# Designed miniproteins, single chains, continued (3): the designs that were tried, part 115

Each design is a single chain, and the fold is of that chain. pLDDT is the mean over its residues in the fold that is shown.

## One batch from the design tools (miniprotein)

Design m11996
Fold by ESMFold2-Fast:
Structure m11996 (fold): chain A 93 residues (1-93)
Amino acid sequence: SHMERLLLLTLVLLATASSEVYLLKKRIENNSASVDEAEAELRVVEGLIEEIRRRIKELEALNHPDVPKLKKKLEEIEKEVREVKKKLEELKK
């Protein structure tokens, strides 16, 4: 169904954003990314987060039962993004 395709795509985007932020966090911890590279990768992740929010809103309008689970997964990714931003600000000193 259309709703199930939307759900699957949202899950793929969540997995992608989670993977990207995890890899970025590791590269920053290992000093293997420049500040400019890390900021560019953060912009990509933030774009994915915005797309995920739009899709979750569409699923919420359709009263999909998994919306609370998707919101929780998104909150976990946003927490990781905040941790990356803190580490990046420390590197600018």
Scores: mean pLDDT 85

Design m11997
Fold by ESMFold2-Fast:
Structure m11997 (fold): chain A 65 residues (1-65)
Amino acid sequence: DKVRELAAKFFERLGLYELAKKARESSDDETIELLRKEYERYSQTSPPVAVLIKRVIDEMEKLKK
């Protein structure tokens, strides 16, 4: 699935391998929720990373249609 694979690859880039595995095993909505939780966390610690997470969320929502 393109949507979940996009999120999983992003999590792998961040070193979050457990979240990457969970994304591949979850629904699109569950995967978007995982990204939203990471977005909130990184918005406080690394705004540039949060922007990248938001972009991935937007791409996933676009692919869901």
Scores: mean pLDDT 76

Design m11998
Fold by ESMFold2-Fast:
Structure m11998 (fold): chain A 85 residues (1-85)
Amino acid sequence: SHMAEEERKKLLQEIDTLIKILEGQIKTSDNKDIQEAAKKAIKKLEELKRNLDTMSVEEAKAKFMQLLNNEMTKIGLLIAKEHLG
């Protein structure tokens, strides 16, 4: 349906935006743990992007949310640790 196609395009844009943000974090951070975590997150996002055509929109969204919760939480905690002490 047109709705599923629009949601898939939106998800692709969200993945690409997040990859750019993470690439920026790698360039601006001197913290090796943050750089490593961001590189790992980018790799997983690129794998999701490549496999989007093999799964439903619902499954793709679920995988994206799981990635966001797992990898971005780790990065956020590392940034908080560096900034707050």
Scores: mean pLDDT 84

Design m11999
Fold by ESMFold2-Fast:
Structure m11999 (fold): chain A 87 residues (1-87)
Amino acid sequence: EEAIEREAARELIERVKAILAEALGEEAAEAFAAALEEVLAHPDEPASEESKAIVAEVMAKLSPETLAKIRAAIAEIGAETEARLAA
């Protein structure tokens, strides 16, 4: 269902953006969120080199603790999306 997938993508972007803002500051969080939104809006198209570079640079700056929080957020959104699709 497109509506459920769209909402899940928005929730994921917002949650990751909040985690990154706390860890790296608002500017880095905004750049990452914009790059991730572009990738998620065009899943069947290759991501731009600029978007990939932004994501890679932000990921390289993240502590293992921050990466664990992002992974947990992804897993939680994934589980919630599966539950919504199954319900």
Scores: mean pLDDT 72

Design m12000
Fold by ESMFold2-Fast:
Structure m12000 (fold): chain A 65 residues (1-65)
Amino acid sequence: SLSPQQKAFVDIQNRVMDAIDNGDSLDEVLSIIEAGKDKLSPDQVENLRRLAISEVEERQKKLEE
């Protein structure tokens, strides 16, 4: 079983990916991370922010190409 922190990380990551798939803006995606940041380590927050930026940029490029 996952620890509460690992479960929170997976839950927030899934919500981030769902928002990206739904076409939400980077600001909206980052707000999901901010809303859950108290349940995460600073390193996990930074990693999720970097992932969100990278994934949003990649999805937008695919829509433009």
Scores: mean pLDDT 81

